# Designed miniproteins, single chains, continued (2), part 5

Each design is a single chain, and the fold is of that chain. pLDDT is the mean over its residues in the fold that is shown.

## One batch from the design tools (miniprotein)

Design m4133
Fold by ESMFold2-Fast:
Structure m4133 (fold): chain A 63 residues (1-63)
Amino acid sequence: HMEKLEEADRLHKEGIEALENGDYQKAIELFEKALELYREVDPGSVRAALAAIDLAIAKNILK
């Protein structure tokens, strides 16, 4: 349970790093994985909401 949350936090952080490096496709993949894990562990959490927002931003930049 806690291990999934830590993995989601790691993926979210790596997604932000990819976004800052201009790797938008990688950022999208990382944010999608983080969001999936957050939704499994605590679907109503602020962490899930933030990951969803970051995913939307990355997708918008790629357009």
Scores: mean pLDDT 81

Design m4134
Fold by ESMFold2-Fast:
Structure m4134 (fold): chain A 87 residues (1-87)
Amino acid sequence: SFSPAFLTKTVGESVTFTCKTNKSVSSVLWYKDGEEIKASDRIKISQVSDTEWTLTISDLKPEDSGSYQCEADGKTSNRAFLSVKEA
């Protein structure tokens, strides 16, 4: 059964998404609403272990609301839905 995660945050907070894999991977890709996410001043991509990667978004804005996924070895994760509310 596919059950998406739903997370609500407030403007100015941070969020961390975790991608866990069943085997070692050298890299992962992150997607927001089907578009690839690139690292920036607010967006950090980190490797925790050979099977665990994180995407952290700081100083959240309403436009950060959307559907998030990771991809490893050509396979996409379950969707996580983020809603960012005004303070």
Scores: mean pLDDT 79

Design m4135
Fold by ESMFold2-Fast:
Structure m4135 (fold): chain A 111 residues (1-111)
Amino acid sequence: SALTPLEAKLLEAARKVDLEEVKRLLEEGADVNAADENGLTPLHYAVGAVVATGSEEALKLVELLLENGADVNAADVNGRTPYHLAKLSGNEELVKILLKYGADPNAKDKR
């Protein structure tokens, strides 16, 4: 991965739903749109956590990332956006947040 150590920590913090660590790393200048080897961004991990757990902390992480300029339409290596993950969950709050920040409901994935 061509990620800096700071960006690698951001992706891990997002995967763990560590809100305070995500805030700290963004304040230190971590790229909110950093992507791993699979094209997964912090926003993909946060949305995945909401889908898996429905936790309020994971929803807050999604909004925090979007407020900090996360690309709501970021696509992984298979063309999968956070919106594609959210639609399968039935979580109406998550879908509304993503649409509020400009998610394209007509984006096609490659899977």
Scores: mean pLDDT 85

Design m4136
Fold by ESMFold2-Fast:
Structure m4136 (fold): chain A 84 residues (1-84)
Amino acid sequence: SREKLEEARQHLLQAVLRLDQGDAEGALEALEKALEALKALENPPEEAIRAVEEAIEAVRQGDLEAAKRHAAEALGAVLRALRA
């Protein structure tokens, strides 16, 4: 639903903000909430799911720059889905 896509968008915006601040724990929480919102969709954007999962893995590895790139990719995919 559009509501779940917008929920994912808000969580991804928070994730990017937390990553920019060096808050790995806050970023991980926001990314996990974004993933939950996306997985609640019957037909979620595959690119967004993949990018969020890659961002979560990057955070867990301590690579916050890679995590930020993947989170931005996920946000782009969610924004494209919201325009469809």
Scores: mean pLDDT 88

Design m4137
Fold by ESMFold2-Fast:
Structure m4137 (fold): chain A 55 residues (1-55)
Amino acid sequence: MTAAELKAVLESLGLSPSDAEVTNIMRAADTDGDGTIDQAEFDRVMAYLKRAGAL
Protein backbone atom coordinates (compact mmCIF):
# COMPACT_ATOMS: atom_id res chain seq x y z
CA MET A 1 0.00 0.00 0.00
CA THR A 2 1.30 3.46 -0.93
CA ALA A 3 1.13 6.71 1.09
CA ALA A 4 -1.63 7.99 -1.24
CA GLU A 5 -3.70 4.82 -0.68
CA LEU A 6 -3.20 5.04 3.10
CA LYS A 7 -4.31 8.70 3.07
CA ALA A 8 -7.43 7.82 1.04
CA VAL A 9 -8.36 5.03 3.52
CA LEU A 10 -7.88 7.32 6.54
CA GLU A 11 -9.99 10.06 4.89
CA SER A 12 -12.74 7.49 4.17
CA LEU A 13 -12.80 6.76 7.94
CA GLY A 14 -13.42 10.45 8.74
CA LEU A 15 -9.82 11.45 9.47
CA SER A 16 -7.98 14.43 7.91
CA PRO A 17 -4.28 13.49 7.98
CA SER A 18 -1.71 15.79 6.37
CA ASP A 19 0.67 14.39 3.75
CA ALA A 20 3.49 14.69 6.31
CA GLU A 21 1.48 12.71 8.89
CA VAL A 22 0.75 9.97 6.32
CA THR A 23 4.45 9.85 5.37
CA ASN A 24 5.47 9.52 9.03
CA ILE A 25 2.91 6.73 9.61
CA MET A 26 4.21 4.90 6.54
CA ARG A 27 7.84 5.23 7.66
CA ALA A 28 6.91 3.84 11.09
CA ALA A 29 4.89 0.96 9.59
CA ASP A 30 7.31 0.15 6.71
CA THR A 31 9.74 -1.94 8.76
CA ASP A 32 11.39 -3.49 5.66
CA GLY A 33 12.06 -0.08 4.02
CA ASP A 34 10.57 -0.90 0.60
CA GLY A 35 8.53 2.33 0.44
CA THR A 36 5.18 0.53 0.77
CA ILE A 37 3.24 -1.16 3.56
CA ASP A 38 1.86 -4.69 3.22
CA GLN A 39 -1.43 -6.05 4.61
CA ALA A 40 0.12 -6.94 7.99
CA GLU A 41 1.66 -3.46 8.42
CA PHE A 42 -1.65 -1.88 7.36
CA ASP A 43 -3.49 -3.95 9.99
CA ARG A 44 -1.00 -2.75 12.64
CA VAL A 45 -1.57 0.89 11.63
CA MET A 46 -5.36 0.42 11.88
CA ALA A 47 -5.06 -1.34 15.27
CA TYR A 48 -2.85 1.51 16.52
CA LEU A 49 -5.31 4.19 15.34
CA LYS A 50 -8.27 2.38 16.96
CA ARG A 51 -6.35 2.03 20.25
CA ALA A 52 -5.32 5.72 20.14
CA GLY A 53 -8.98 6.71 19.71
CA ALA A 54 -8.46 8.26 16.26
CA LEU A 55 -11.14 5.95 14.75
Scores: mean pLDDT 73

Design m4138
Fold by ESMFold2-Fast:
Structure m4138 (fold): chain A 150 residues (1-150)
Amino acid sequence: MAKRVAILYASTSGLTRRLAEIIARLLRERGYEVEVLDVSTASVEEVLEAVRRADVVVLAAPEIDGGPHPVMVGYLSYLSEEPLEHFRGKKVAVVSTARDSDTAAETLVEIAEKLGMRVIARVVIRADEATPESLERAARELVRAIEENV
């Protein structure tokens, strides 16, 4: 059966959205079943069902004031109140678009570990240095880490 990936993203400038779309394309080209959800517009029920069905979860968020986007933190905080058996041992890859630091990626890793998930990859890209080529490279790095761990 095809492996399932849920990509959960939050984006303010559209950069994290573009990165999520490149990751989704590359995974589909490799025969993965990929669901992509904007956590700012998706319902909590849609997010929970996507995570439940996924073999791997990708968490993608920009750095804002040294942390991940507040909407992404809100969803992950809600998930911590649900039965943890749905999340325990699930593989998670973290990707952040950052200006100054990788603090957003570190926070997403900490939240994923508190949910009992297994972090398999962490990729950070500088927003001020983002080009189509650097986004494709970061997406390929994340996809490779998913392939090596699924």
Scores: mean pLDDT 83

Design m4139
Fold by ESMFold2-Fast:
Structure m4139 (fold): chain A 118 residues (1-118)
Amino acid sequence: SREDFIAEVQAVIAAGRVNDKDAGGRTVLHKVASSTLLSDEEKLELVRQLLAAGADVNAKDDRGRTPLHDVAINLGLQSVEKVRELMELLISNGADPNAKDDYGKTPMELFEEYWESG
């Protein structure tokens, strides 16, 4: 459930394991950034808590994707404005907007592909 996911994130923070990776190389910051289960406000708050707890904003999963890539493609966010707000929060905390995934895509290129028609 949503409540179980929030409790799991908070338990990981309390345990000091915010940078632990799962079988896909994903941290809890990746999971929050990509979540379609949480409200936009819950995502913003959990991202702030994870960053305050020392989450690696530039951690790469097994596909070379950072949390910033995950936000850029998160179609579960309410609007393009909420996508930009989360991306700006991550960038202000040291996220690299020029990091390339295994397909050679940056978060900004993914944002343009998913939210802006070329």
Scores: mean pLDDT 83

Design m4140
Fold by ESMFold2-Fast:
Structure m4140 (fold): chain A 60 residues (1-60)
Amino acid sequence: GPFRARALRDFPALTPFTLAVKKGDVLLVLKVVNDDWVLAQSLSTGEVGYVPVSLLEKIP
């Protein structure tokens, strides 16, 4: 099911499908796509997009 994660660093929107995030942003991970990418929603903006798995730390 979906879980919350925090961005460990800034990540720019590289394509229309990727989500721009700032270090410390809390995201809702909607789907783990593969070992490198997740589909996530920003809890501050509601925007949905792909972010690297390595960017994220799961929140308890």
Scores: mean pLDDT 84

Design m4141
Fold by ESMFold2-Fast:
Structure m4141 (fold): chain A 108 residues (1-108)
Amino acid sequence: MEERERLSKELLDLLYFGSGPELVEKIRELIEQGADVNAKDELGRTPLHLAAMGGGPETLEVIELLLEHGADINAKDKDGRTPLDIAREMGREDVVKLLLEKGADENA
């Protein structure tokens, strides 16, 4: 497996299944090792989409970390949903506010 492809899959898996106080640091390490912050899973979801679905106390810090490293704030999954759309569907007002403050397009 290509190293970048492996690291990108680990990043997506960590965002899907990971939790706890080490989550932000583990994500940072994967990005610094070359993980693609805009990698897509089988549903076209990026790390930022998966972070917007998250329910942990680290969610806002994870989103900021991904955006600092060039995550596409308006990325669309296979259903045409942006991270902002997912945050709204999940009722995550804190995430919606953060994404809008960081420049998410409400009509993307």
Scores: mean pLDDT 83

Design m4142
Fold by ESMFold2-Fast:
Structure m4142 (fold): chain A 60 residues (1-60)
Amino acid sequence: GPLRARALKDVPKANPRFLELKKGEEVVVLKEVDEDWWLVRSLKTGEEGYVPKSALEVLE
């Protein structure tokens, strides 16, 4: 299935391209854009945006 991840910490919406997450929220990883940023979809809201890879724990 699609790669899932969980927020290790709160992630602020610093600009319109970023996704706001609260610690413990789960996402689907849509694209690993570069070493620092992943494009994800929130499983709670269905919203898409960029989050720092360091803020996510990959779920298997």
Scores: mean pLDDT 84

Design m4143
Fold by ESMFold2-Fast:
Structure m4143 (fold): chain A 159 residues (1-159)
Amino acid sequence: SREEGIKLFNEGLDLYNEKKYEEAIELYKKALELLGEDNFAVLHNLGKAYLKLGKYEEAIEYYEKAIELSGGKDPEAWHNLGKAYLKLGKYEEAIKYYEKALELAPGDVRAAEAYHNLGKAYYKLGKYEKAIEYYEKALELDPNNEEAKKNLEEAKKKL
């Protein structure tokens, strides 16, 4: 029933919060069967759980479905899509999706992470001036990010 699908989804959220990501995915898949394959909330949380497991291709598939269903109005899904593409070494796609997340939610709590990861993507593409710009933006929002400070120093040495 629909009530059982909602129950399984909520039990999956509890498992996700306990960091039991594989078990959460199993409950989310059962919830999707009962709630419909176009259930935005279940698809979004499947993407989150696969991302936590380092299953980046599966995370991308579920986030792309969730983004389509939201009409592109999910800044968290765009941010996490950028993160998955960055982990796969697809730096141009990662940049595009982080820029989309920041466009939709420029004051988002994830903005410092997005700027740091934009800097990392531009650095990997050999675009060191852009990498410096984004590492500096990340440090304006999070001055104690030691990885961003190190990455900024490394990028400056490439000029």
Scores: mean pLDDT 91

Design m4144
Fold by ESMFold2-Fast:
Structure m4144 (fold): chain A 76 residues (1-76)
Amino acid sequence: MEEEARRYLEQGIEALKKGDYEKAVEYFRKAVELAPDSPLAVEAYIALSTAYTMLGKKDEANEAILKAAELRKYLQ
């Protein structure tokens, strides 16, 4: 459900603000899982890229940002 996906996105953002980057990754992945082809998923992939960057996971961060860009083009 969209509301459930948004709650996970919000929880991920709070985890990101607290510096709990691994928890942020978990929440953002859940948000994408519940709403995979949505503007919310684009936001979640962008945030996921930030969380991976903070964890030093460059390859995963790059993968997430590319998924966000691809999905954004698909939704146009």
Scores: mean pLDDT 85

Design m4145
Fold by ESMFold2-Fast:
Structure m4145 (fold): chain A 88 residues (1-88)
Amino acid sequence: MHRLLLDTATMDPANLERFVALARELGHEVTVAAVDQAERQALWAGLSEEERELQRILTLAAARNLTPEEVLQLIELSEQARKLREER
């Protein structure tokens, strides 16, 4: 289980509900990030690379109204691309 941040200052409000729904369906817990920029940057800096990739994928999925199945496919592709870069 990864940490996910709901960054209300940078995300489109229309996408927030879809982001939370996708995160919950995938079994992840969502924490609301503070609106203060410095605190928000510190929270983002505290995430692992895997958590940052997951955040980007779910943000894109919410914006594009993707299904949980499509999100899992994107996560798999991202993980495979990362492993290829790490090995070579």
Scores: mean pLDDT 72

Design m4146
Fold by ESMFold2-Fast:
Structure m4146 (fold): chain A 97 residues (1-97)
Amino acid sequence: GEMTPLHIAAQAGDLERVRELLAEGADVNARDSYGRTPLHLAALAGHLEVVEVLLEAGADVNARDVYGRTPLMLAREAGHEEVVEVLERAGARVLTS
């Protein structure tokens, strides 16, 4: 799939545009050509408030891209500690069983 307007707004940290698109019925869990959701892109970019808004809108905190990476993994790799904390509280976890 191609990047949606919500992917672009989330990657840019455009909080007001993210809110507008979600209010217009944008698919919070839409996937780009790499299997990434808007939450993956916001987490990678470190846009804390966008991450919070996407989670409130029902973003899948455990969504995996084509490489098996979750938003939490991307936030950790990028060093965005506050985003990591928010994603962990939202239920992002490694399944240990």
Scores: mean pLDDT 86

Design m4147
Fold by ESMFold2-Fast:
Structure m4147 (fold): chain A 90 residues (1-90)
Amino acid sequence: ALHEAARAGDVEGVRRLLAEGADVNAKDAEGRTPLHLAAEAGHLEVVRVLLEAGADVNAKDNLGRTPLDLAAAAGHREVVELLLEAGAEP
């Protein structure tokens, strides 16, 4: 549920699921957190909400990729800047 909302850019869905106790750092079958999916998709506001909720900015998926790696590969410059400000390792 939280992974799908983050990938879709559903800001209000993300806020609701977090308020209902969803684990902000839950990993899917590929080891990806909601932050990985929002960053890859370029959903800046979802990235902000997840970081405010305590998302691990340096979480690694099963391929060793961080949210910063995915945002950078996808060319989402504003998401890259936000992740770096939040403590992402370059």
Scores: mean pLDDT 89

Design m4148
Fold by ESMFold2-Fast:
Structure m4148 (fold): chain A 62 residues (1-62)
Amino acid sequence: MVGETFVAKKDFTARTPRELSLKKGEKVVVEKVLNEDWVLVRSLATGKSGVVGRSLLEKVEA
């Protein structure tokens, strides 16, 4: 999972400064798995990093 590219399944609005807002279809790279529910990602569109729910993400096929 770390280093893999995922896409956001739906829009997500950050509720805290630690979270990253994403739009549906936005591509991210997983930087760290924090726990079963949360991952640290970096947006490929904006270059910003933050925490998002793991269930929000779908793996991009190569």
Scores: mean pLDDT 79

Design m4149
Fold by ESMFold2-Fast:
Structure m4149 (fold): chain A 90 residues (1-90)
Amino acid sequence: AAADANGRTELHRAAEQGDLEKVKELLKSDSIDVNAADANGETPLHLAARAGHLEVVEVLRKSDKVAINAKDFDGKTAEDLAKEAGHEEI
């Protein structure tokens, strides 16, 4: 699928907004790059973690296709962004 002007895919938007059902739907697609990086080097997992969407983070981490330790352009993982945003439960 086409990314937007910031390099964000449909999965990025669903993860950032906490749309759990849409995230589950997109993870079933063979044509979705679950590790796509946006203009900041952030994956959907980074956006979900920073926004504190715990259930979305759990669904993404259960996928064998998701790179849990992927780093953004600042060298930060999804866990690092969650802690910086105050979402230590992630």
Scores: mean pLDDT 78

Design m4150
Fold by ESMFold2-Fast:
Structure m4150 (fold): chain A 82 residues (1-82)
Amino acid sequence: TETLRKKADELQSRIDVDPNDGVSLHNLGMVYYKLGKYEESVQYFQKVLSLDPTSFVSLLNLSRAYAKLGKYEEAEELEKKA
């Protein structure tokens, strides 16, 4: 948990310098997912998809985060796109 929080802080610092750093945005989404912060995870994966709509990995991870939030209809629609 502490290690993931430190990683989130590091990634946030990178995004503060470059808000369109898709790799850091994706990694931050993954960190929030692992921390069980699924709403925050969704926000970061949505940002990645706004920059790269063809990101299969981000579509799949966004679907998984929606499923964790109980948004099964939204999760299924994203899985069909992936």
Scores: mean pLDDT 82

Design m4151
Fold by ESMFold2-Fast:
Structure m4151 (fold): chain A 61 residues (1-61)
Amino acid sequence: MEKGLYRALRDYEPRLPRDLAIKKGELLEVLEVVNENYVLAKSLKTGEEGYVPTSVIEKVE
């Protein structure tokens, strides 16, 4: 996985203290790839940052 523009494939509710809540179709900027399972992302809708599972997002380009 790489930095860049992504889209939420489904709603995600926080499971860990620093997780980002997202809704299906929401656009996200991936700021950092933490590991194979998690990225640090910024919501383009709210400007909030947090961790998101890689399984719930897809790259727009």
Scores: mean pLDDT 81

Design m4152
Fold by ESMFold2-Fast:
Structure m4152 (fold): chain A 99 residues (1-99)
Amino acid sequence: AKNGDLEATREALENGADVNAISKDEKRDSPIHLAAEAGHLEIVELLLEYGVDLTQKDEEGFPLIIAPDSEGLTPLLRAAENGHLEVEEMLEKEINSLL
């Protein structure tokens, strides 16, 4: 996601977009994967506020917040790999509250 995607994401969520949608491309990215990879803390917060289902499972049985994409990377690992420490800390806190 990019800075302009915050407004687009908010508008989509207000219009009933599925926060838990998984991309049908080879990456299998959810919105939270893309926001974490890009380091967009505000978009991650927005997705959590609009009820990203932390218990929704992908086809492999993983909750979306810890679901690996096609490269085996969770949203937390995507944030960490790209050096987005504040996003990593937020996602780790949410994951720890579920486990």
Scores: mean pLDDT 65

Design m4153
Fold by ESMFold2-Fast:
Structure m4153 (fold): chain A 107 residues (1-107)
Amino acid sequence: SEIEKIIKEIESVTKDTPLDKLNELLFRAALLGHIKGVEKLIELGADVNYRNAAGETPLTVADRIPDIEVREKVKKFLIEKGADPSLKPARPIYPIPFVPKPKEVIL
């Protein structure tokens, strides 16, 4: 399982692991809802506010967690550990309001 492989990789990291690798694994741990992994990576020096190549932060990727309770717990934990929830793209993200599909109109 890819998930099991990632968890084992997180468990094998040390203080000698490069920061880029720690930051990459922090994103993966956040996505998996692996709070103990998130905590370990932060303690080893991972940047909780690091932006990946797509401009996403660990808080942003945690929003992709499908389980609402796990997502809330991971987000709260990241904020407790120093994640800045005000870090956002220069342009605000507006939720698109529900637009009902137009009913088929016979001309």
Scores: mean pLDDT 72

Design m4154
Fold by ESMFold2-Fast:
Structure m4154 (fold): chain A 67 residues (1-67)
Amino acid sequence: SSKLKQILKLIGEILRLIGEIFDLERKLEELKKNNGDEEEIKKIEKEIEELKKKIEELLKELEELDK
């Protein structure tokens, strides 16, 4: 089934992006605890938000496939 294969690929991409967000959130927490550079903190926060938007787009693709 091509539909099932496409669903599994989208899930795989979503999981990879979630992993990337977790890595960035961990880095962000460490920077905040160590009084890290505010500009670097802002850049990481923006990157996390961009990754979250990408996940939302992939989730919409999954919902369309479930019709």
Scores: mean pLDDT 86

Design m4155
Fold by ESMFold2-Fast:
Structure m4155 (fold): chain A 106 residues (1-106)
Amino acid sequence: MSELDKKLIEAAENGDLEKVKELIEQGANVNARDEKGRTALHHLAGSTKDISEEEFREVAEFLIEKGADPSARDDENRTAYDLALEAGREKRAEILRQLGATDFRP
């Protein structure tokens, strides 16, 4: 994974829309996976940062608009939706469902 792709994942985890936009415009791979198979969308969904519902929606929508796979599964077969629920972030999970991240939880 390139340094640019790593920075994209970090920016997404912080809910930093402007930095996410900058990095994607610079050629960051929106679907780049880390050592656990997690994408920027996974890191956004599972983030422990206090990201507002509005900030979360804007970053998630932008990533998906730029070609992020909302149904991508990590190495443990978890989607971004699953990680949001595990983090206790019910509203993030609802937003991801509305954006097509998952139709059903197993």
Scores: mean pLDDT 83

Design m4156
Fold by ESMFold2-Fast:
Structure m4156 (fold): chain A 60 residues (1-60)
Amino acid sequence: MNPVFRAVRDYTAQTPDELSFKKGELLELTGGRDDGNVLATSLTTGKTGWVPLSLLEPVL
């Protein structure tokens, strides 16, 4: 199972490759890491994009 993280605050994507999310949204880390960002899929919307790892906390 890929690790699941929870968003600690709302975030608006700054580029087309980033994911926007709301506080409390669950994000599955699907792979990839780059300069403090991780590639994740929202379990709420099903969309995939880069998210700042500093805005995520582990759930499982």
Scores: mean pLDDT 79

Design m4157
Fold by ESMFold2-Fast:
Structure m4157 (fold): chain A 61 residues (1-61)
Amino acid sequence: SEAEELIKRAEELIERFRKAKEEHPEVADNAEKGIELAEKAIELARKGELEEAQRLLDSLE
């Protein structure tokens, strides 16, 4: 489903941000914010707010 695809995209972004935090401590605060926003996108997708979830994920890329 579209929601499952958005959730997968958000999970992949979270993994990418976690890797960035580990490799570049100087971006840790920004990466942590990105993780929080991607987790918000997962919540939105689960609620059926697919357009809002997609817009949020697009803002992180």
Scores: mean pLDDT 84

Design m4158
Fold by ESMFold2-Fast:
Structure m4158 (fold): chain A 71 residues (1-71)
Amino acid sequence: SEEEREGERYAERLGAAVAGEAAKKVKELLEERGLTSPSPDELGEISQKAADAVTELAREARARVEAERRR
């Protein structure tokens, strides 16, 4: 059960790391495009671009969390 609980903690930590990277990416895309009050269509496009970028960042975040956990 300790291994099971460790897995749950790892998943929560990974989720938090991914959420942080997603928030940073959305902010970056909004600033890059000069959008302070985006329309629903603009938000949809940014969300799709951020989702693609977050998929790659999630892989990197997982590697970082796994490396830290090993230490």
Scores: mean pLDDT 69

Design m4159
Fold by ESMFold2-Fast:
Structure m4159 (fold): chain A 119 residues (1-119)
Amino acid sequence: SLLEKGVDVNARDANGETLLHRAAENGDLEKVKEILSHPDADLLARDADGRTPLHRAAENGHLEIVKLILEALDKQGRLLEAIRAVDKDGKTPIDLAIENGHEEIVKLIREALEKAEEK
């Protein structure tokens, strides 16, 4: 495993992407679970487009990965910050889900936003 004993989970590639960005973009559910098991993982890291891992999962239609990232963000108390994050084009994760026709992801993010705002 790339995350065994001393690998930097927050290392960024030439596009500013972390391992979590790439796993979320590619639909690698098992890698997302592995990364989220690390408390030091930066779930709000921004790539060269200003996009977070949540933006990338939402854009590419990876429903289960969106769910896992939202659950991890809620546990960190950063859920509202993540849902409201805008990329360099002024788009939030839900905007990218809408543009790409991912209706179940739109519903999931909207439900998470409503729950976060009730506190």
Scores: mean pLDDT 85

Design m4160
Fold by ESMFold2-Fast:
Structure m4160 (fold): chain A 60 residues (1-60)
Amino acid sequence: ALAEVVEDYVGTSANDLSVKKGEIVEILELLDGTLVKAKNLNTGKTGLIPSTVLKLLKVS
């Protein structure tokens, strides 16, 4: 599923994904609580990101 970043997030560990508001990410896996594994489509990097900074996009 695709999601839009609604708030800047700066990762603090090597496993975290840093994103900027307005970027589009692909959700690869839902983890426990609020964490997701995602790929940033603008940078090609993958990592863990809080779902609270993401807005799910509906498939047309």
Scores: mean pLDDT 78

Design m4161
Fold by ESMFold2-Fast:
Structure m4161 (fold): chain A 74 residues (1-74)
Amino acid sequence: MPSEEELNAFLAALLRALDKRARGEALSDAEVQALVDTALRVLASMSPEEQARLLAQLRRVAPELADRILAALA
């Protein structure tokens, strides 16, 4: 399982990105890539069942991020 610290760091970064988008601010390519890379690290330490649950939650709050992560995993 990912550490609580790793998961909290990812969620904090995700919330900051969502807040930026809600304010009409564009995320840089580097910011988007860092968010994807962090998500991939968290997912790599999870079982398939845990990965499915996290991806379902991500699809609910940030569907475009979930789709990009799935593309990176393929």
Scores: mean pLDDT 75

Design m4162
Fold by ESMFold2-Fast:
Structure m4162 (fold): chain A 108 residues (1-108)
Amino acid sequence: MELEKELFEAARNGDVEKFRKILGKLLDQGKTLEEILLMKDENGYTPLHLAARNGHLEIVRFLLEMAKVAGILEKLLNMKDKEGKTPLDLARENGHEEVAALLEEARK
């Protein structure tokens, strides 16, 4: 799944433009926003986990807005990786205070 790997790479690198482009291609293939945003890599990371772990504030904002549109914000925020960690846990562990604050606000 080459496009899915590119999507995770864009999230990991904070590349909002690349993420939008790949998202559009996956939607054109018939995938839903829910399916795309809740996809997990080999480590159980969603795109939000990777963006939060690496402190990419702009793509975290984008992912949260897309999750609101899809009606899955709470579900996405509560997704756990293979170590049982949420995106918020990864942001905190890696010292990304602004990303952690944004994720905490989104849980309200």
Scores: mean pLDDT 88

Design m4163
Fold by ESMFold2-Fast:
Structure m4163 (fold): chain A 64 residues (1-64)
Amino acid sequence: MLGLYKALFDYEAKSEEELSFKKGELLEALSEPVEIDGKTYLYVKSLTTGKEGYVPIDYVEKIE
């Protein structure tokens, strides 16, 4: 398990590769953080919805 994260804010996906989520959702990290165009993203699975996608790391907090 690469880590468990909690959403700090609501987020709306800007592309098909990104995941939309609500504040308080639990997200399981499926990959190491990746930097794209100067921003860091995490590929996660929502434990609430089962959906997967990229999320900006600034919107989530690692809780393990």
Scores: mean pLDDT 82

Design m4164
Fold by ESMFold2-Fast:
Structure m4164 (fold): chain A 99 residues (1-99)
Amino acid sequence: MDEELLKAAREGDVEKVKELIKQGADINARDENGLTPLHLAAIGGHVEVVKLLIEEGADINARDKAGFTAYTLALITGQTEVAELLRKYELENIDKLKR
């Protein structure tokens, strides 16, 4: 399940990400490099997956084993739209979980 969530986020599969979260997948799951679904979606430039993960409570400040946040990885990989989106979410304090 968690490995499937990481794969779906990396591939930009919005519907699969939604279904796996509903099935109880760990939204902050980590691969062998410490990359979360949010990191993998950011590297891939998958704006809709990034937005979904943050809205579902993903840790926007999570760091991989190299110390990179999703924002830093988006900048390094040239994913400007994802980087702008992540900065906006950090400024708007979207970490308030809905009931």
Scores: mean pLDDT 81

Design m4165
Fold by ESMFold2-Fast:
Structure m4165 (fold): chain A 58 residues (1-58)
Amino acid sequence: ALARALYDYEARTEKELTLKKGELVEILEIVNDVAVLAKSLKTGKEGLVLKSYLEILS
């Protein structure tokens, strides 16, 4: 599913994804109630993102 970053987020670990507000991501996996594994469509990098930071588009 496609989503958009609602806020800037700087990764704190190698497992997290750095995002800029408005960046499009593809949700690859729902990890738990708080986090998803996503891929940035801009950079191609994959990492964990908080669900609350994403607007689901599809």
Scores: mean pLDDT 82

